# Designed miniproteins, single chains, continued (5): the designs that were tried, part 6

Each design is a single chain, and the fold is of that chain. pLDDT is the mean over its residues in the fold that is shown.

## One batch from the design tools (miniprotein)

Design m16178
Fold by ESMFold2-Fast:
Structure m16178 (fold): chain A 120 residues (1-120)
Amino acid sequence: MKEAEGSSPALERAAQAILDALDVEGVKVTIRVETDSPEARAAVEARVQKALDEHPENLDAIIDGVADGIAEGARIELKLTDEEYQALRDAVRDLLRGMVEAIRAGVPEAGATFYLRPLP
């Protein structure tokens, strides 16, 4: 009864767009979001897809769109304050930028999984 666990068409497109923007071949990039909220998942998809549609070749805009999507998903599922949302957005953006720099440095595989759930 659970379809598409850990898969996100917009996040898969974002990973490919990052590779295309970096002009690299043979590198595997995976960006995953784990959430039990359909509303949170829809918010991630919508924000990432919007960034890809508006700025398909702008690496910074794609990273910002992914960070915005993940932070909005967490805001929905975890009921984050505006301050917590902004802090999470900035942290996700910095993590994604670090991943891009690792790819530029010659790492053949890079990825991040974001759990939009409270700590156990």
Scores: mean pLDDT 78

Design m16179
Fold by ESMFold2-Fast:
Structure m16179 (fold): chain A 83 residues (1-83)
Amino acid sequence: SELEERIRRVAEEAKKAYEFYLKNKDKVTDESILGIIADIVRRELPELSDEQIEKIAKTIYNLVKEGKSVEEIAREMLKILEE
């Protein structure tokens, strides 16, 4: 579905942002990464409330820190959106 493709793009871009952060830790803070992930969510899923975006961004951040795959991150995002 279009929604699943948008969710997958969010997961892929969030992983890329976190990988960039790991290589540039001296220039980027944890708060900056959360903000970048939230902006990715807002661009792909603009219909979500700020509260939903914050919840999803925080969940994604925790999953990318744990080294989860794009597929695993997308599944957890879908669970939140099905609430």
Scores: mean pLDDT 82

Design m16180
Fold by ESMFold2-Fast:
Structure m16180 (fold): chain A 87 residues (1-87)
Amino acid sequence: AKSASKSYTAPNGDKYEVKVELNDDGVLNISVYKDGKLVGEASIPLSETSGKVKGLGDRVTFEYDKEKNTVTVTDKFYNKTVTIKIK
């Protein structure tokens, strides 16, 4: 398994952490934590060359770029974007 994470701080002071894991079965797992608590998650199979997944009631979106091996996560409510590279 390969994994990476990035964090961002919302304007209201809440800390968000996005964790991504590419497992040995070729599934990309994405987990979103708010102040250490799991608040959203998604799983996409790599049989799709790119995927877009929504969590947290359409607030947070995820996009996987297989060629760059990156996951871009966008929080539309706080207008925050993080790009995570899986090594």
Scores: mean pLDDT 75

Design m16181
Fold by ESMFold2-Fast:
Structure m16181 (fold): chain A 73 residues (1-73)
Amino acid sequence: SHLGGTAAASGIKDNGGVDVEGTASPEEIRKAALEAAPNISEEAAEKLGEAAQTGDTELAEEGGRGLRKALGL
């Protein structure tokens, strides 16, 4: 924990990548998406989980598109 300064400094890169936002597993995010929108495709829910862990904006956009379709938007 005393080395947290180094981890915090890398947090800018990890927000664009993997770690600091990766506290929820992709499986947990996928299940949450399916709970919120039962009509969502498994592929869209899985992409949302990956996007949440990796911070990938393109995966978030594609997963979000599937979510909107499932909600009839």
Scores: mean pLDDT 64

Design m16182
Fold by ESMFold2-Fast:
Structure m16182 (fold): chain A 81 residues (1-81)
Amino acid sequence: MKPLTEEEIEEIVEKAKSKGEFVQNLTKKVVESFPELPEELQMEFAVRVYEAADAAKSKEELKEKAYELVKETEKKFLELQ
């Protein structure tokens, strides 16, 4: 397991040109960090990240929500080990 840093999440938020690109890039990074994450959790994460991107009023709020979602997914992944 290679845990995601806050800096990596911030770069994904800052470099994304669209909400779809942000969701795709963050989800890919999560899948790479948790190599045995079930597909159901991968899809659920992508949906939640998209909802967070749609609801966020600022990039700072989006970074905070993205970090929380990544940590929630990390905890769920560790419970499966």
Scores: mean pLDDT 79

Design m16183
Fold by ESMFold2-Fast:
Structure m16183 (fold): chain A 74 residues (1-74)
Amino acid sequence: SPTEARLYALFDEAGARIAEALAAGDLAEAARIVDELGAELRALLEREKGSPALREEADARVAQLRRWIAERAA
């Protein structure tokens, strides 16, 4: 679906920016990017009435990114 394609594009873009921030040692910037991504995905899925399965997938992937950053912070 167009919503699913846009969602994956947002993850790819954010993932690249998070990797760049982590490579620079900027954990605060990485966390900010994940929070912005989460808010943008929520807004997108609400506007386009994304399926419960797609919302669950988006939430799981955001949680995975947060865990990745937390492991670097520990």
Scores: mean pLDDT 84

Design m16184
Fold by ESMFold2-Fast:
Structure m16184 (fold): chain A 66 residues (1-66)
Amino acid sequence: MKSEDTGEEVKKPIISDYSGKLVAPEDAVIDKNGNVVSYKDALEKGIEIADTPENKEALERYKKKR
């Protein structure tokens, strides 16, 4: 279930629901089930990300900074 405790859409680190590791807000993506994961981990593990504008921005930034 989505936690209301995850109202950290600022510079605060976000915890990945998949690995329990810290994720930068700009690198955090939401999967199709509403779980938070880093974009790098999503690509590496083949996790399907949700079709949101924020996820698309994260994709572009990650691809550019790689």
Scores: mean pLDDT 67

Design m16185
Fold by ESMFold2-Fast:
Structure m16185 (fold): chain A 63 residues (1-63)
Amino acid sequence: MLESLKKEIEELKKKRDEVYQQMAQAANAHDRDAVRQLLAEYDEIKKEIEELNEEFSKVLEKQ
């Protein structure tokens, strides 16, 4: 259980880094719409990481 949550957090961190790289590439291509969408996705992933960390802490309290 805890290992799967930790793995999900690590996978989200990798996805966050990939989105950041894609955003830089889109900016270099002057694709403003892609940059805007990728920025929103980056913010969503960041929030999901925070929420999963909070859930991870709460699960630890029950064990």
Scores: mean pLDDT 80

Design m16186
Fold by ESMFold2-Fast:
Formats: C-alpha cells, sequence, structure tokens
Structure m16186 (fold): chain A 77 residues (1-77)
C-alpha cells in the first residue's frame, strides 16, 4: 500500500541519518515527496529536521521528530 511504501522509505531515511548520510537522506525525502505527492507542509518539516541534525549532531532528536511528522501525515490520510 501507499502507507507501507512511505513507512519503508521513512525507515531508509532513518538508517541514512544513523550513518551520517545527510545528502542521501535529503534526496530520498524529496523523491518520496514526488512519488507519493506528500504535501509541502510535511516534506519541508522533514527536510528542516535533517538540516538541523546536520548542524547540531542530535540524531536521536531528528529521528523522533521525523517519526512524529510521518505518523501525523499518515493519520491525516
Amino acid sequence: SKEEKIREDYDKIIELLKQGKFSEAVELAIKMGEEYNIPEEYLSRILRVIEEARKTGDFDKAIEEIKKIVDEYLKDM
């Protein structure tokens, strides 16, 4: 389903963040937004969290924030 694909891509973004692969995480988030027509509101929030993680090194916070954004989006579907 669309939800299952979004969750799979979310898990991939989290794994990329754990590996410090920020550019790949950003590319996957943008691709996910295009393929699933994710509203700019949710996509921009995810991208900001990734950028903040790059600046602060707080990956645990980034992972939790992205999870909340994805859960919120899926609940609103």
Scores: mean pLDDT 81

Design m16187
Fold by ESMFold2-Fast:
Structure m16187 (fold): chain A 74 residues (1-74)
Amino acid sequence: SAEEYYNKGKEAEAAGDYKKAADYYIEALKLDPLFSEARQALSRLLTELLAAAPDDPEVKALVKRAYEAGAAPV
């Protein structure tokens, strides 16, 4: 479920595995695009990852996936 992915994301953040946490939050949003807690956590985490490693290809890929998962038709 979306909640299971969100909980795995929180566990990954607690372990310091921020890229894995972002991946889990993206998967949560794919299952429930209206999951505000996952969207807020992902937004904050991606901001921190971009600040720490702006040219990291993995971080750039996560940002693209996040926008795709949160995109709604107009």
Scores: mean pLDDT 80

Design m16188
Fold by ESMFold2-Fast:
Structure m16188 (fold): chain A 68 residues (1-68)
Amino acid sequence: MKLSEEQIEKVVEKLKELAKLNDVQAKALRKELLENPTKEGAEEAARNVAKHYKLSEEEIEEVLKVLD
Protein backbone atom coordinates (compact mmCIF):
# COMPACT_ATOMS: atom_id res chain seq x y z
CA MET A 1 0.00 0.00 0.00
CA LYS A 2 1.37 3.43 -0.99
CA LEU A 3 1.81 5.94 1.83
CA SER A 4 0.50 9.50 1.46
CA GLU A 5 2.85 12.48 1.88
CA GLU A 6 0.96 13.21 5.14
CA GLN A 7 1.77 9.71 6.47
CA ILE A 8 5.44 10.12 5.46
CA GLU A 9 5.62 13.49 7.27
CA LYS A 10 4.08 11.94 10.42
CA VAL A 11 6.68 9.13 10.39
CA VAL A 12 9.54 11.64 9.89
CA GLU A 13 8.21 13.91 12.68
CA LYS A 14 7.82 11.00 15.13
CA LEU A 15 11.31 9.64 14.39
CA LYS A 16 12.78 13.16 14.62
CA GLU A 17 11.18 13.54 18.07
CA LEU A 18 12.23 10.09 19.40
CA ALA A 19 15.77 9.99 17.92
CA LYS A 20 16.35 13.79 18.18
CA LEU A 21 17.30 14.03 14.51
CA ASN A 22 18.62 17.32 13.12
CA ASP A 23 17.14 18.93 9.98
CA VAL A 24 19.72 17.30 7.66
CA GLN A 25 18.98 13.81 9.05
CA ALA A 26 15.21 14.39 8.91
CA LYS A 27 15.49 15.56 5.26
CA ALA A 28 17.50 12.44 4.33
CA LEU A 29 14.91 10.21 6.03
CA ARG A 30 12.05 11.97 4.21
CA LYS A 31 13.84 11.46 0.87
CA GLU A 32 14.35 7.75 1.64
CA LEU A 33 10.63 7.32 2.45
CA LEU A 34 9.57 9.21 -0.71
CA GLU A 35 11.74 6.84 -2.82
CA ASN A 36 10.01 3.79 -1.20
CA PRO A 37 6.60 5.14 -0.04
CA THR A 38 5.29 1.81 1.30
CA LYS A 39 4.46 0.56 4.80
CA GLU A 40 7.37 -1.92 4.38
CA GLY A 41 9.75 0.92 3.45
CA ALA A 42 8.63 2.98 6.45
CA GLU A 43 9.11 -0.01 8.78
CA GLU A 44 12.64 -0.63 7.39
CA ALA A 45 13.55 3.07 7.79
CA ALA A 46 12.17 3.17 11.36
CA ARG A 47 14.11 0.03 12.32
CA ASN A 48 17.33 1.45 10.79
CA VAL A 49 16.93 4.70 12.78
CA ALA A 50 16.14 2.65 15.93
CA LYS A 51 19.31 0.56 15.50
CA HIS A 52 21.53 3.64 15.00
CA TYR A 53 19.94 5.81 17.75
CA LYS A 54 19.15 2.97 20.21
CA LEU A 55 15.36 3.39 20.20
CA SER A 56 13.31 0.79 22.08
CA GLU A 57 10.96 -1.73 20.43
CA GLU A 58 8.04 0.21 22.00
CA GLU A 59 9.22 3.44 20.30
CA ILE A 60 9.41 1.63 16.93
CA GLU A 61 5.83 0.42 17.49
CA GLU A 62 4.71 4.02 18.19
CA VAL A 63 6.18 5.15 14.84
CA LEU A 64 4.52 2.29 12.94
CA LYS A 65 1.16 2.95 14.66
CA VAL A 66 1.16 6.39 12.94
CA LEU A 67 0.62 4.51 9.62
CA ASP A 68 -2.69 3.03 10.82
Scores: mean pLDDT 80

Design m16189
Fold by ESMFold2-Fast:
Structure m16189 (fold): chain A 89 residues (1-89)
Amino acid sequence: MSEAERLLERLRALLAQLQALAEQIAASTDPAQVQQLVAQIQQIIAEMSRLAGRFLALGPSPEQLAELRRIEAEIVRIGQRIAEIMRKF
């Protein structure tokens, strides 16, 4: 497996974790739990940003770049939803 393939696999795994945490926030009725989950999500997003930077430095193929762009779009959507929920707490 190439370094670029490993980074994309890690990004997909982190995106799945991000989605799971976002669903926990949506289901939560506890403001303290929501704050803890938001902090975990922010840490995951920061890690994903670092991995994306490393991935871009490798000169990915057009297909690999398209996959990164799909992941980035999903992160933006999740982040917007979380920001809206957090404003209520």
Scores: mean pLDDT 84

Design m16190
Fold by ESMFold2-Fast:
Parts: sequence; structure tokens; C-alpha cells
Structure m16190 (fold): chain A 80 residues (1-80)
Amino acid sequence: SEVEELLKEFERVKEELLKELEKPEPDIDEVMKLVKEMDEIFEKINKEGPNDEEGRKRAFELAGEVQEAIKKRLEEQLRE
């Protein structure tokens, strides 16, 4: 299904974003680009599968994992 393909793409972009965040000096431009790509995929999942509760819940969980990783990385940066 289209939602399943989008979820697979979303997971791939998530892995790339997490990999970039794990670098000692993350490329902020690349992080911002990947976040934008994830937002676009998330919107497509919601548009294609408004009645796919399982798919939407999975997308929300994946987005939450990324948000938590970004917040933790920013907190580490703020502590210098």
C-alpha cells in the first residue's frame, strides 16, 4: 500500500537523521533537511491514510523518537 511504502521511506530518513545526530559534529544543514523530509512524509501518510489508525500511530511513534533524539542532542549542546 502507499502508506506502507511511505512508512518504509520514513524509517529510512529517520535512520539517516539519527546517524547524523550521532556524529561528534552534526551537520546542522543536513539535520534540518532530513527533518523537513520527515515532515513531508508524515503529512503524506496522514493524507493517504486518514482511516489507517495503525499506520498513523506508527508514523507518530517514529516522529516522537526523532523529536526525543533531537531534544537530547540540543540539551547536550546547551551544557557545552
Scores: mean pLDDT 79

Design m16191
Fold by ESMFold2-Fast:
Structure m16191 (fold): chain A 70 residues (1-70)
Amino acid sequence: MLTPMEQSGVDILVDDVKDSSEEEQEQAIEDFRRVVKEMKRLQGYSDEEAEEIAERVAEEVRRRLEEVRK
């Protein structure tokens, strides 16, 4: 389950890049994943936990983009 903040971030990113090229979408997902990972580290999560959360969030963005694609 994503927090409201994580869900909002996913919603914003999907809306921002849904009409972008596949290359731009992947770059945005990688940038977002990196930001989430650093944010979780700052919140006191371990490097391993932060990586797992960032990966989960990135997968959610990819799933939503696949759903929006024609």
Scores: mean pLDDT 78

Design m16192
Fold by ESMFold2-Fast:
Structure m16192 (fold): chain A 75 residues (1-75)
Amino acid sequence: DFAEKVSQLPAPLAVGLAALGLSSSDLQVRLDAVELLATLAPEHPEEVRRHLTRAAAQDPFPEVRAAARRALGTL
């Protein structure tokens, strides 16, 4: 699974790959990317906020936009 594989990477690379996951054609991968970005926020708050803001505004699926908005609320 995407989130588990990305979480095993060094934090800077993990943020980059989690952000790339937001562009996946797979709905579950995009949801996992939102959750993973939220867990990385303490170390990389500005970068994570940028990616989650984009997902909250632009993802075609309401569920992903809602997940990104919830994650932003915890930052």
Scores: mean pLDDT 78

Design m16193
Fold by ESMFold2-Fast:
Structure m16193 (fold): chain A 92 residues (1-92)
Amino acid sequence: KQKKIQLIIDAVKEAIEKGKDIEEFLEEKYETDEEFREAVEDLVYEKIRISDLKEALRKAGFSEEQIQTVVDFIMRLSIDEGVAELKAAVLK
């Protein structure tokens, strides 16, 4: 599970190092990288907590704005997948 969080951290680092938009880069990886897709899906379906991801990103030295971009990407996927239970849990 920590390994899956690390895959997301590494993807955000790569986007920044390449001067790419974080959201666009994460969308591209979600379509093309199976391991990255599985890591994101574990967050979308609450197998990994969003709070654990936020803490790991904060520890890795990302700004609150960068962390929010990553969270927004995952939340958008949760809505697109029709995961009503995840949305209800976040709003409580």
Scores: mean pLDDT 76

Design m16194
Fold by ESMFold2-Fast:
Structure m16194 (fold): chain A 74 residues (1-74)
Amino acid sequence: MPSTEEKVEEILEEKAKEFPESVSEEEKRQIRDSLLAIVKDFVDKEGLSDEQAVHLAESMIDSIIEDLKKEEEK
């Protein structure tokens, strides 16, 4: 069965396609790795379900994408 970590990685990889073209592949990877680490810490400390972990990851990456798009428009 896919682990919570695998499910989170899958959603982060899918959402990373929405990053602005100005964001380098290296930066996209660093953001994904950082978000995965944060979500994993919350799963370990707070006992998040798979659904909660995926929702947290999606909310965080969507927020970052929005902020990056706003920065690009400045």
Scores: mean pLDDT 79

Design m16195
Fold by ESMFold2-Fast:
Structure m16195 (fold): chain A 80 residues (1-80)
Amino acid sequence: MAVEEIRKLLEEAIKNEDDFDKALSLIGKAVQLAMDAGLLEEAARIFREAAEKSKNPKLAETLRNVADYLEALARGEPLP
């Protein structure tokens, strides 16, 4: 299911946090799945959980920013 797939992509991104380009690619796939499945609020929560688990400050910040983006989309708010 899409939620499980998003969670797996973000776990893989955290596992590859030393390879920031690969981590960003995995994050991009997770965002696309969230948008396609209409699971924006659920995906935002998963991204926030992933940010808390990441030990890389740059990756954690990116994950938090994506969570904010997904929450804004879910509310129909303009992107920052």
Scores: mean pLDDT 81

Design m16196
Fold by ESMFold2-Fast:
Structure m16196 (fold): chain A 100 residues (1-100)
Amino acid sequence: DIENEIKKKLEEARKKIRETLRSQEDVLGPERVEAALRIFELRDKLSEILKKHPNPTPEEREKLQRAAEAIRRAVDLLSQNGPLEEIRKAIEEAEKALEE
């Protein structure tokens, strides 16, 4: 089920990002902290969309799945101290997917 898969990806992303912020708070620097906050905001927006649309259409499900995958990619890159440019691109992909 795509909805359950999206919820699982969001929960995993939440755990990873909280761990990254907690363990590396002083060493992340302002740009990566900003990226982490943007990822939290996107996760919250996606969660709100899922609450308001419990039975999404196939088109909506595909869009939400793309957003969840982009969020997860951004979280994985951030947790691995990946390139900031790639983290930002993943965030932008998630934002674009959620904008319609």
Scores: mean pLDDT 76

Design m16197
Fold by ESMFold2-Fast:
Structure m16197 (fold): chain A 110 residues (1-110)
Amino acid sequence: IEEALKHLEEALETLKRMLELAKEAGASQEAIKLIEEAIEKVEEAIEALKAGDLEKAEEHIKEAMEKLREALKLAVESIEDQKVRDELSDLAAEALDKLGDALTAIRRAQ
């Protein structure tokens, strides 16, 4: 549980950086909303883990990953600057890796 919480907190920090970059770069409001929803789902997963609800935490992490993948697609489509698109893709990949690590830790804790 502590390992999963650490990974979720790291993912949350990365997603907040992604949100700042997307806003600065003029990403679509739809992309921004999906990043905000992904952040909300990670926060819900953290609360579920603190409550000992491993199944609910896993559900919220999966929802966050889905919203993040959708957000990245829309952000890349709405941003002209290739360097910014690459930076957003890197941040999204880092967040997805951390969310995946959290899922692995939860499943091992069972």
Scores: mean pLDDT 87

Design m16198
Fold by ESMFold2-Fast:
Structure m16198 (fold): chain A 110 residues (1-110)
Amino acid sequence: MREGVLMVEFAVLKEDIIKEVEENIKKGLSEQLKLLLELAKETPSIHARDLLELIKEINEKGLSKEEVKEKLKKIAEENRENLRPPEYLEVFREFLDELLKKIEEEEKKE
């Protein structure tokens, strides 16, 4: 099955990105990256790709909190319709809502 092969490839990529992010967290990265990493760990590889890409972009480019919030809202909206099975959509929604609240709290403190 082609989809099975693609899932394995994304799982390998997910593991590598997780390791890179964990090393950067040890260097004192923000609470936002820790929450994104936990979301990525619990999300199926295909659906986690957008979150892993966002984590990588934050690491490489140093996005503002407002840019991260905007990208997270877009990922949440796009993934709500694409998540399978339906139970992952509920879990994904809860974690993204918590992450968005954390981002808003950090913005208000600055």
Scores: mean pLDDT 56

Design m16199
Fold by ESMFold2-Fast:
Structure m16199 (fold): chain A 72 residues (1-72)
Amino acid sequence: LASLLQQASDEQLRQAVDEVEQGAKLAIKQGDKKLADMVADVGDQVAEAAESRGLSDLAARARAAAEAARAA
């Protein structure tokens, strides 16, 4: 996953953030802690990739989604 994120375009990273936010909402709604933990892991990796590219807004959104999933 990390190597794929390093090759991702800014547009693909925006899509990944949207998917992480959707996954977090679904995990919280379903009460699925295993799904929530997986979404949090992916969200952290997406946030790191976005931050490394200077996409601070995307990084913040991905981190917020990961934290929300972890807190559920």
Scores: mean pLDDT 81

Design m16200
Fold by ESMFold2-Fast:
Structure m16200 (fold): chain A 85 residues (1-85)
Amino acid sequence: SRLRQLADEVLEQAEEIRSIKDPNERKKKLDELSERLTQLANQETDPRHQRFIQLMRVLVEMMALLRLPMSVARQMLDEELREVE
């Protein structure tokens, strides 16, 4: 449930970042979110949880930069979450 809540929060933040029209502000907010996720992954002791957070970081970048749909990112995270819970 903690990882699911984190995933939901992160995907919502990624969608907000994706809606930013200024490319410089979008990059700044994306970099801030990616850094936060990197720090969270480094604080995890369970390697499955570390990999899950690293997957979130990749999907966030794909949403913001490559226009990956939020629904696809959510599906990928939900599938991975079943393996770590």
Scores: mean pLDDT 83

Design m16201
Fold by ESMFold2-Fast:
Structure m16201 (fold): chain A 63 residues (1-63)
Amino acid sequence: AEEARRAAEAGVAAGTAAAGASAAYEMPLQNGKPEEGRRYAQEAARAGTAEAAGRYAMLASEA
């Protein structure tokens, strides 16, 4: 419960990080993988941390 609250408050910071990450996901979208790029962007936003967002960005570039 306490950890869930931290994640929710970190979601505000993830909102700023996700805006930058969405640009990075455009490369996979240009390679014909729009659904995968979108899913990874949504996961990054929900993660609420920079480390988790970076992990999902890496997965998007490998997809």
Scores: mean pLDDT 52

Design m16202
Fold by ESMFold2-Fast:
Structure m16202 (fold): chain A 61 residues (1-61)
Amino acid sequence: MEEQIEAMTRTVELLAGPEVARRAREAMLRAVEETDDPEQAKREAAIAGERVAREALAEDG
């Protein structure tokens, strides 16, 4: 999980910068901490990361 969060955070940083990447990482970590089920935690983390990345990509377009 941590490696997946780190990889996603790095991707967001390259696309939208360190501030957006920091927010994406915080959102993903929060989703993982609030979910008891590991599979659900992965899903919620991915959704949170994708949402932040999507917002950044919309700004660049």
Scores: mean pLDDT 75

Design m16203
Fold by ESMFold2-Fast:
Structure m16203 (fold): chain A 80 residues (1-80)
Amino acid sequence: MSKEEIIAAIKKELAKMGVEVSDKTIEELLKVYADYDLLNIYDDGSFDKAKKKLGLTRGEYLSDAEKGAKLIAEFLKLTS
């Protein structure tokens, strides 16, 4: 999947939960998930908890738009 397709899929998933976010916000979250060094800024366990709940590895949520969308949606629930 292309980056554009992943962003569109994530936006659609968030909209199903009544969460409206800009494409820019989704792109920044996607960058955080792609860049391991940025994951430490979420070191309250929320990202790891969301990943474990969904049974996802880094490779899966970076290469599969549906899995990436579910991870972002779950992370936002844990941090809201």
Scores: mean pLDDT 61

Design m16204
Fold by ESMFold2-Fast:
Structure m16204 (fold): chain A 66 residues (1-66)
Amino acid sequence: LQQQIQDVVEELSKGEITQEKLEQAFQSIGLSQERIQNALRTVVENALCDTPKELPTCIAQVILQQ
């Protein structure tokens, strides 16, 4: 799972990132939509990232901390 999350983060960092693409990418590696949305909420509510480019890394860190 950790390697799959890293691969998703690397792929998303190469292009333009939207929240929809990010959610779909993490879901494609077997993460539940609930877990993805909880991580997104945590990142947004705590202002962990300032730019969309950093969003995949911040979400991955929240997921991996659990």
Scores: mean pLDDT 72

Design m16205
Fold by ESMFold2-Fast:
Structure m16205 (fold): chain A 72 residues (1-72)
Amino acid sequence: MEGTATLLAKEGDRAVVHLSATGRTGEGLLMPGSRVVLVRFDDGTGGALRLRDALASELEVGQVVRAVLEEV
């Protein structure tokens, strides 16, 4: 699923992200040196969130980025 992700919180490699398209919020792991955030949503689903134009480690709180969710 394509959409936007908003970074709500960041602590080292851990983040809280919100997906606008589905209204889901989840805890994420920012994969170092990559454009991938591994997320687990509040509903218990999870997946790989691929950022289109930013590195995961470069994301800042409050930033909105375009992303593709690959659900498992």
Scores: mean pLDDT 78

Design m16206
Fold by ESMFold2-Fast:
Structure m16206 (fold): chain A 91 residues (1-91)
Amino acid sequence: MAERLEKELERLRAEMEANQDDPGALATVYREAQRLAQSAEEMARLAEEVFGNKDTAEKFRKIAEEARQLADEVRAKLAALGHTVPDLPPA
C-alpha cells in the first residue's frame, strides 16, 4: 500500500512539472495532492493504532508530509499565475 501511494505522489509531481503553465491541470494536481495527504494520514493512523505497525505508519506519515508539500508548491504556482483553488471540505 505505501508503495502505491508513493507512485501516486510521483505521478502528481510529474503532472505538476509537465503542466506548470496550465492553471486547470495545476488545480487538479492540488486537489489530488490534498486527497493523497488525507488518505496517507488515515492509513498512518490505522497502521499505528489498529495494526500496531510503527514502521508502516512512519512511511505513510512521510508520504502525507510530501503530499502536503507538493500541494503547497502547486498552490504557490497557481497564486503566481493569479489563480486560487478552494480547499477540500474538512473530513
Scores: mean pLDDT 79

Design m16207
Fold by ESMFold2-Fast:
Structure m16207 (fold): chain A 56 residues (1-56)
Amino acid sequence: GPLLEEGGRALGAGDVGTGMALVGQAYAQDPAATKAVSGSGSARDMANAALRLGGA
């Protein structure tokens, strides 16, 4: 969703704090959908999915 894409853009720009906060918000809103997109609920897999979706 939009939170993972925005999080990925922030991570790609080097703003790790904002990027990880947005990834965490995506997980809080819909853990099942976020896990499905990421492959797991790990912070690493969610960050990697966000980076792909954000075009980084």
Scores: mean pLDDT 78

Design m16208
Fold by ESMFold2-Fast:
Order: C-alpha cells, then structure tokens, then sequence
Structure m16208 (fold): chain A 85 residues (1-85)
C-alpha cells in the first residue's frame, strides 16, 4: 500500500507541474494514473484528493474556472494527499 500511495503523490506533483505549464491534457492523464494508484493502495483520502484535482483541471479545460484557480486547487489537493500518506 504505502509504496503505491507515494507513487501516486509523485504523479500528483508531476500533474501540478503540467498544469502550471498549461498542459491540462497531461495533467488529467497523470491525475488519472494517481487516482488508480491511491485506489490500489486502499488510501481513500488520497484518492478523493486526486478526484478534487481532476475536477479542477477539467473545469479549467472547459473554461469554467481560470488556470490560476485550477493550479491553486491542485496545490490544496496535493497538500491534503500528502497528509493522507
């Protein structure tokens, strides 16, 4: 479990970097991989944090929120996931 959760955190960090660079499709891909790892690890809090980040990136891609807002929401989700590992 713990190794998979740590791999999920690393993918969330990579997704945050991609989002900051404006690569929302890459951010979604990385967050979907992170979600799978957190689920396989049994870390539900981590998985829910990834879901929050995914929703933020999708809303930015749809133009419903700014990229700046999405980045801040991903940072909050990552902080919550780090506390859950």
Amino acid sequence: GEKLAKEGLELMREALKAAKEGDLDRAIELLEQAYKLFKESGNLDGALSVRAALNAVRMAKEGRISLETAVKLIEIALENAEKAV
Scores: mean pLDDT 89

Design m16209
Fold by ESMFold2-Fast:
Structure m16209 (fold): chain A 67 residues (1-67)
Amino acid sequence: VEEATKKALEALQSLGVSRAGAETAVIGTLMGLSLEDITKALQIMGTSESVARKGAETAREILEAAL
């Protein structure tokens, strides 16, 4: 889980998500929030819609593969 969390944080930041946004997406995914809820949270934090959607999907893919 910790290694998958680190990989998700790095991948999201590479997409243009802020460090705080990447942490929010990872925590939200681990808590079972929907892709739509995570995408909306990232947009509220200043991430564009396209980057927020891709970030939410990327976080879920990495973390679900580790669970």
Scores: mean pLDDT 81

Design m16210
Fold by ESMFold2-Fast:
Structure m16210 (fold): chain A 87 residues (1-87)
Amino acid sequence: GAPPRFESLHLDVPVPPEGLTVKELLEIVRKVAEERGMKLHSIGSLNGKVSLDDPDAIAMSKPGDAVLAVLEDEEGNLLFVLVTGVA
């Protein structure tokens, strides 16, 4: 077997003045996963170690905040989704 392949995708997401919640972020990531026939492998904040366990917590509070989501297909191929907040 060949080593697993990986791909990257960059998404710009508008952040409202009240911030983007973990629930709203997961809805965006789930849509990308569904469109590609993939499942969520892992997700992590790249800005200030925000807990992603609380759906009502703010995952992205301002433009420039970033989250990395990793999606996986049935063959073990990975897609790295960089989600960045924009104004």
Scores: mean pLDDT 76

Design m16211
Fold by ESMFold2-Fast:
Structure m16211 (fold): chain A 94 residues (1-94)
Amino acid sequence: AREELEEVLEEVKELLEKYKDNPVAVKYLEELKEIIEEALKTEDILTLIGLSLRLIGLQLDIERDESLTEEQKEELLEVAKRALEAILKKMESL
């Protein structure tokens, strides 16, 4: 659970470097980073549920963003999906 969250956090950091000149992608990746960092710090199941809902909202925002290419959307949505899976796995381990 913690290991999966740490792995996804590293993937987000790599994508932040890859997309550093794309302010829209950086905005989404920074929010995803905040969600993952908060999930790493908390043992409260209600907080993890709230973070899961926030992450689902972020995925919808990415899908609807017409300024992102299909390749950019796919890459951002894949890392967001892994983050959600890691949060859910952490909830099961509590």
Scores: mean pLDDT 86

Design m16212
Fold by ESMFold2-Fast:
Structure m16212 (fold): chain A 79 residues (1-79)
Amino acid sequence: EKVEKMKKLYDKFSELINKVIDEASYNNKLELGRKAVKELIKLFNEAKKAYSRGDWEKVEEIEKKMEELAQKAIDEIKS
């Protein structure tokens, strides 16, 4: 179960990164995409640290922040 939770976290991270990169490329807004990717990487690293501590509540909180950050970035890229 712990290994499955880490895999889900990684899969979510990869999905969000790919969505941001695709949208940034299509709209020729690579600078906005790069900034969002850097923030997503930072959040993912914080989630990994929380995972290592067994702080599942913090992992879930960071997952939500990652989704919100990616959506906000995509909305700005499409504008």
Scores: mean pLDDT 84

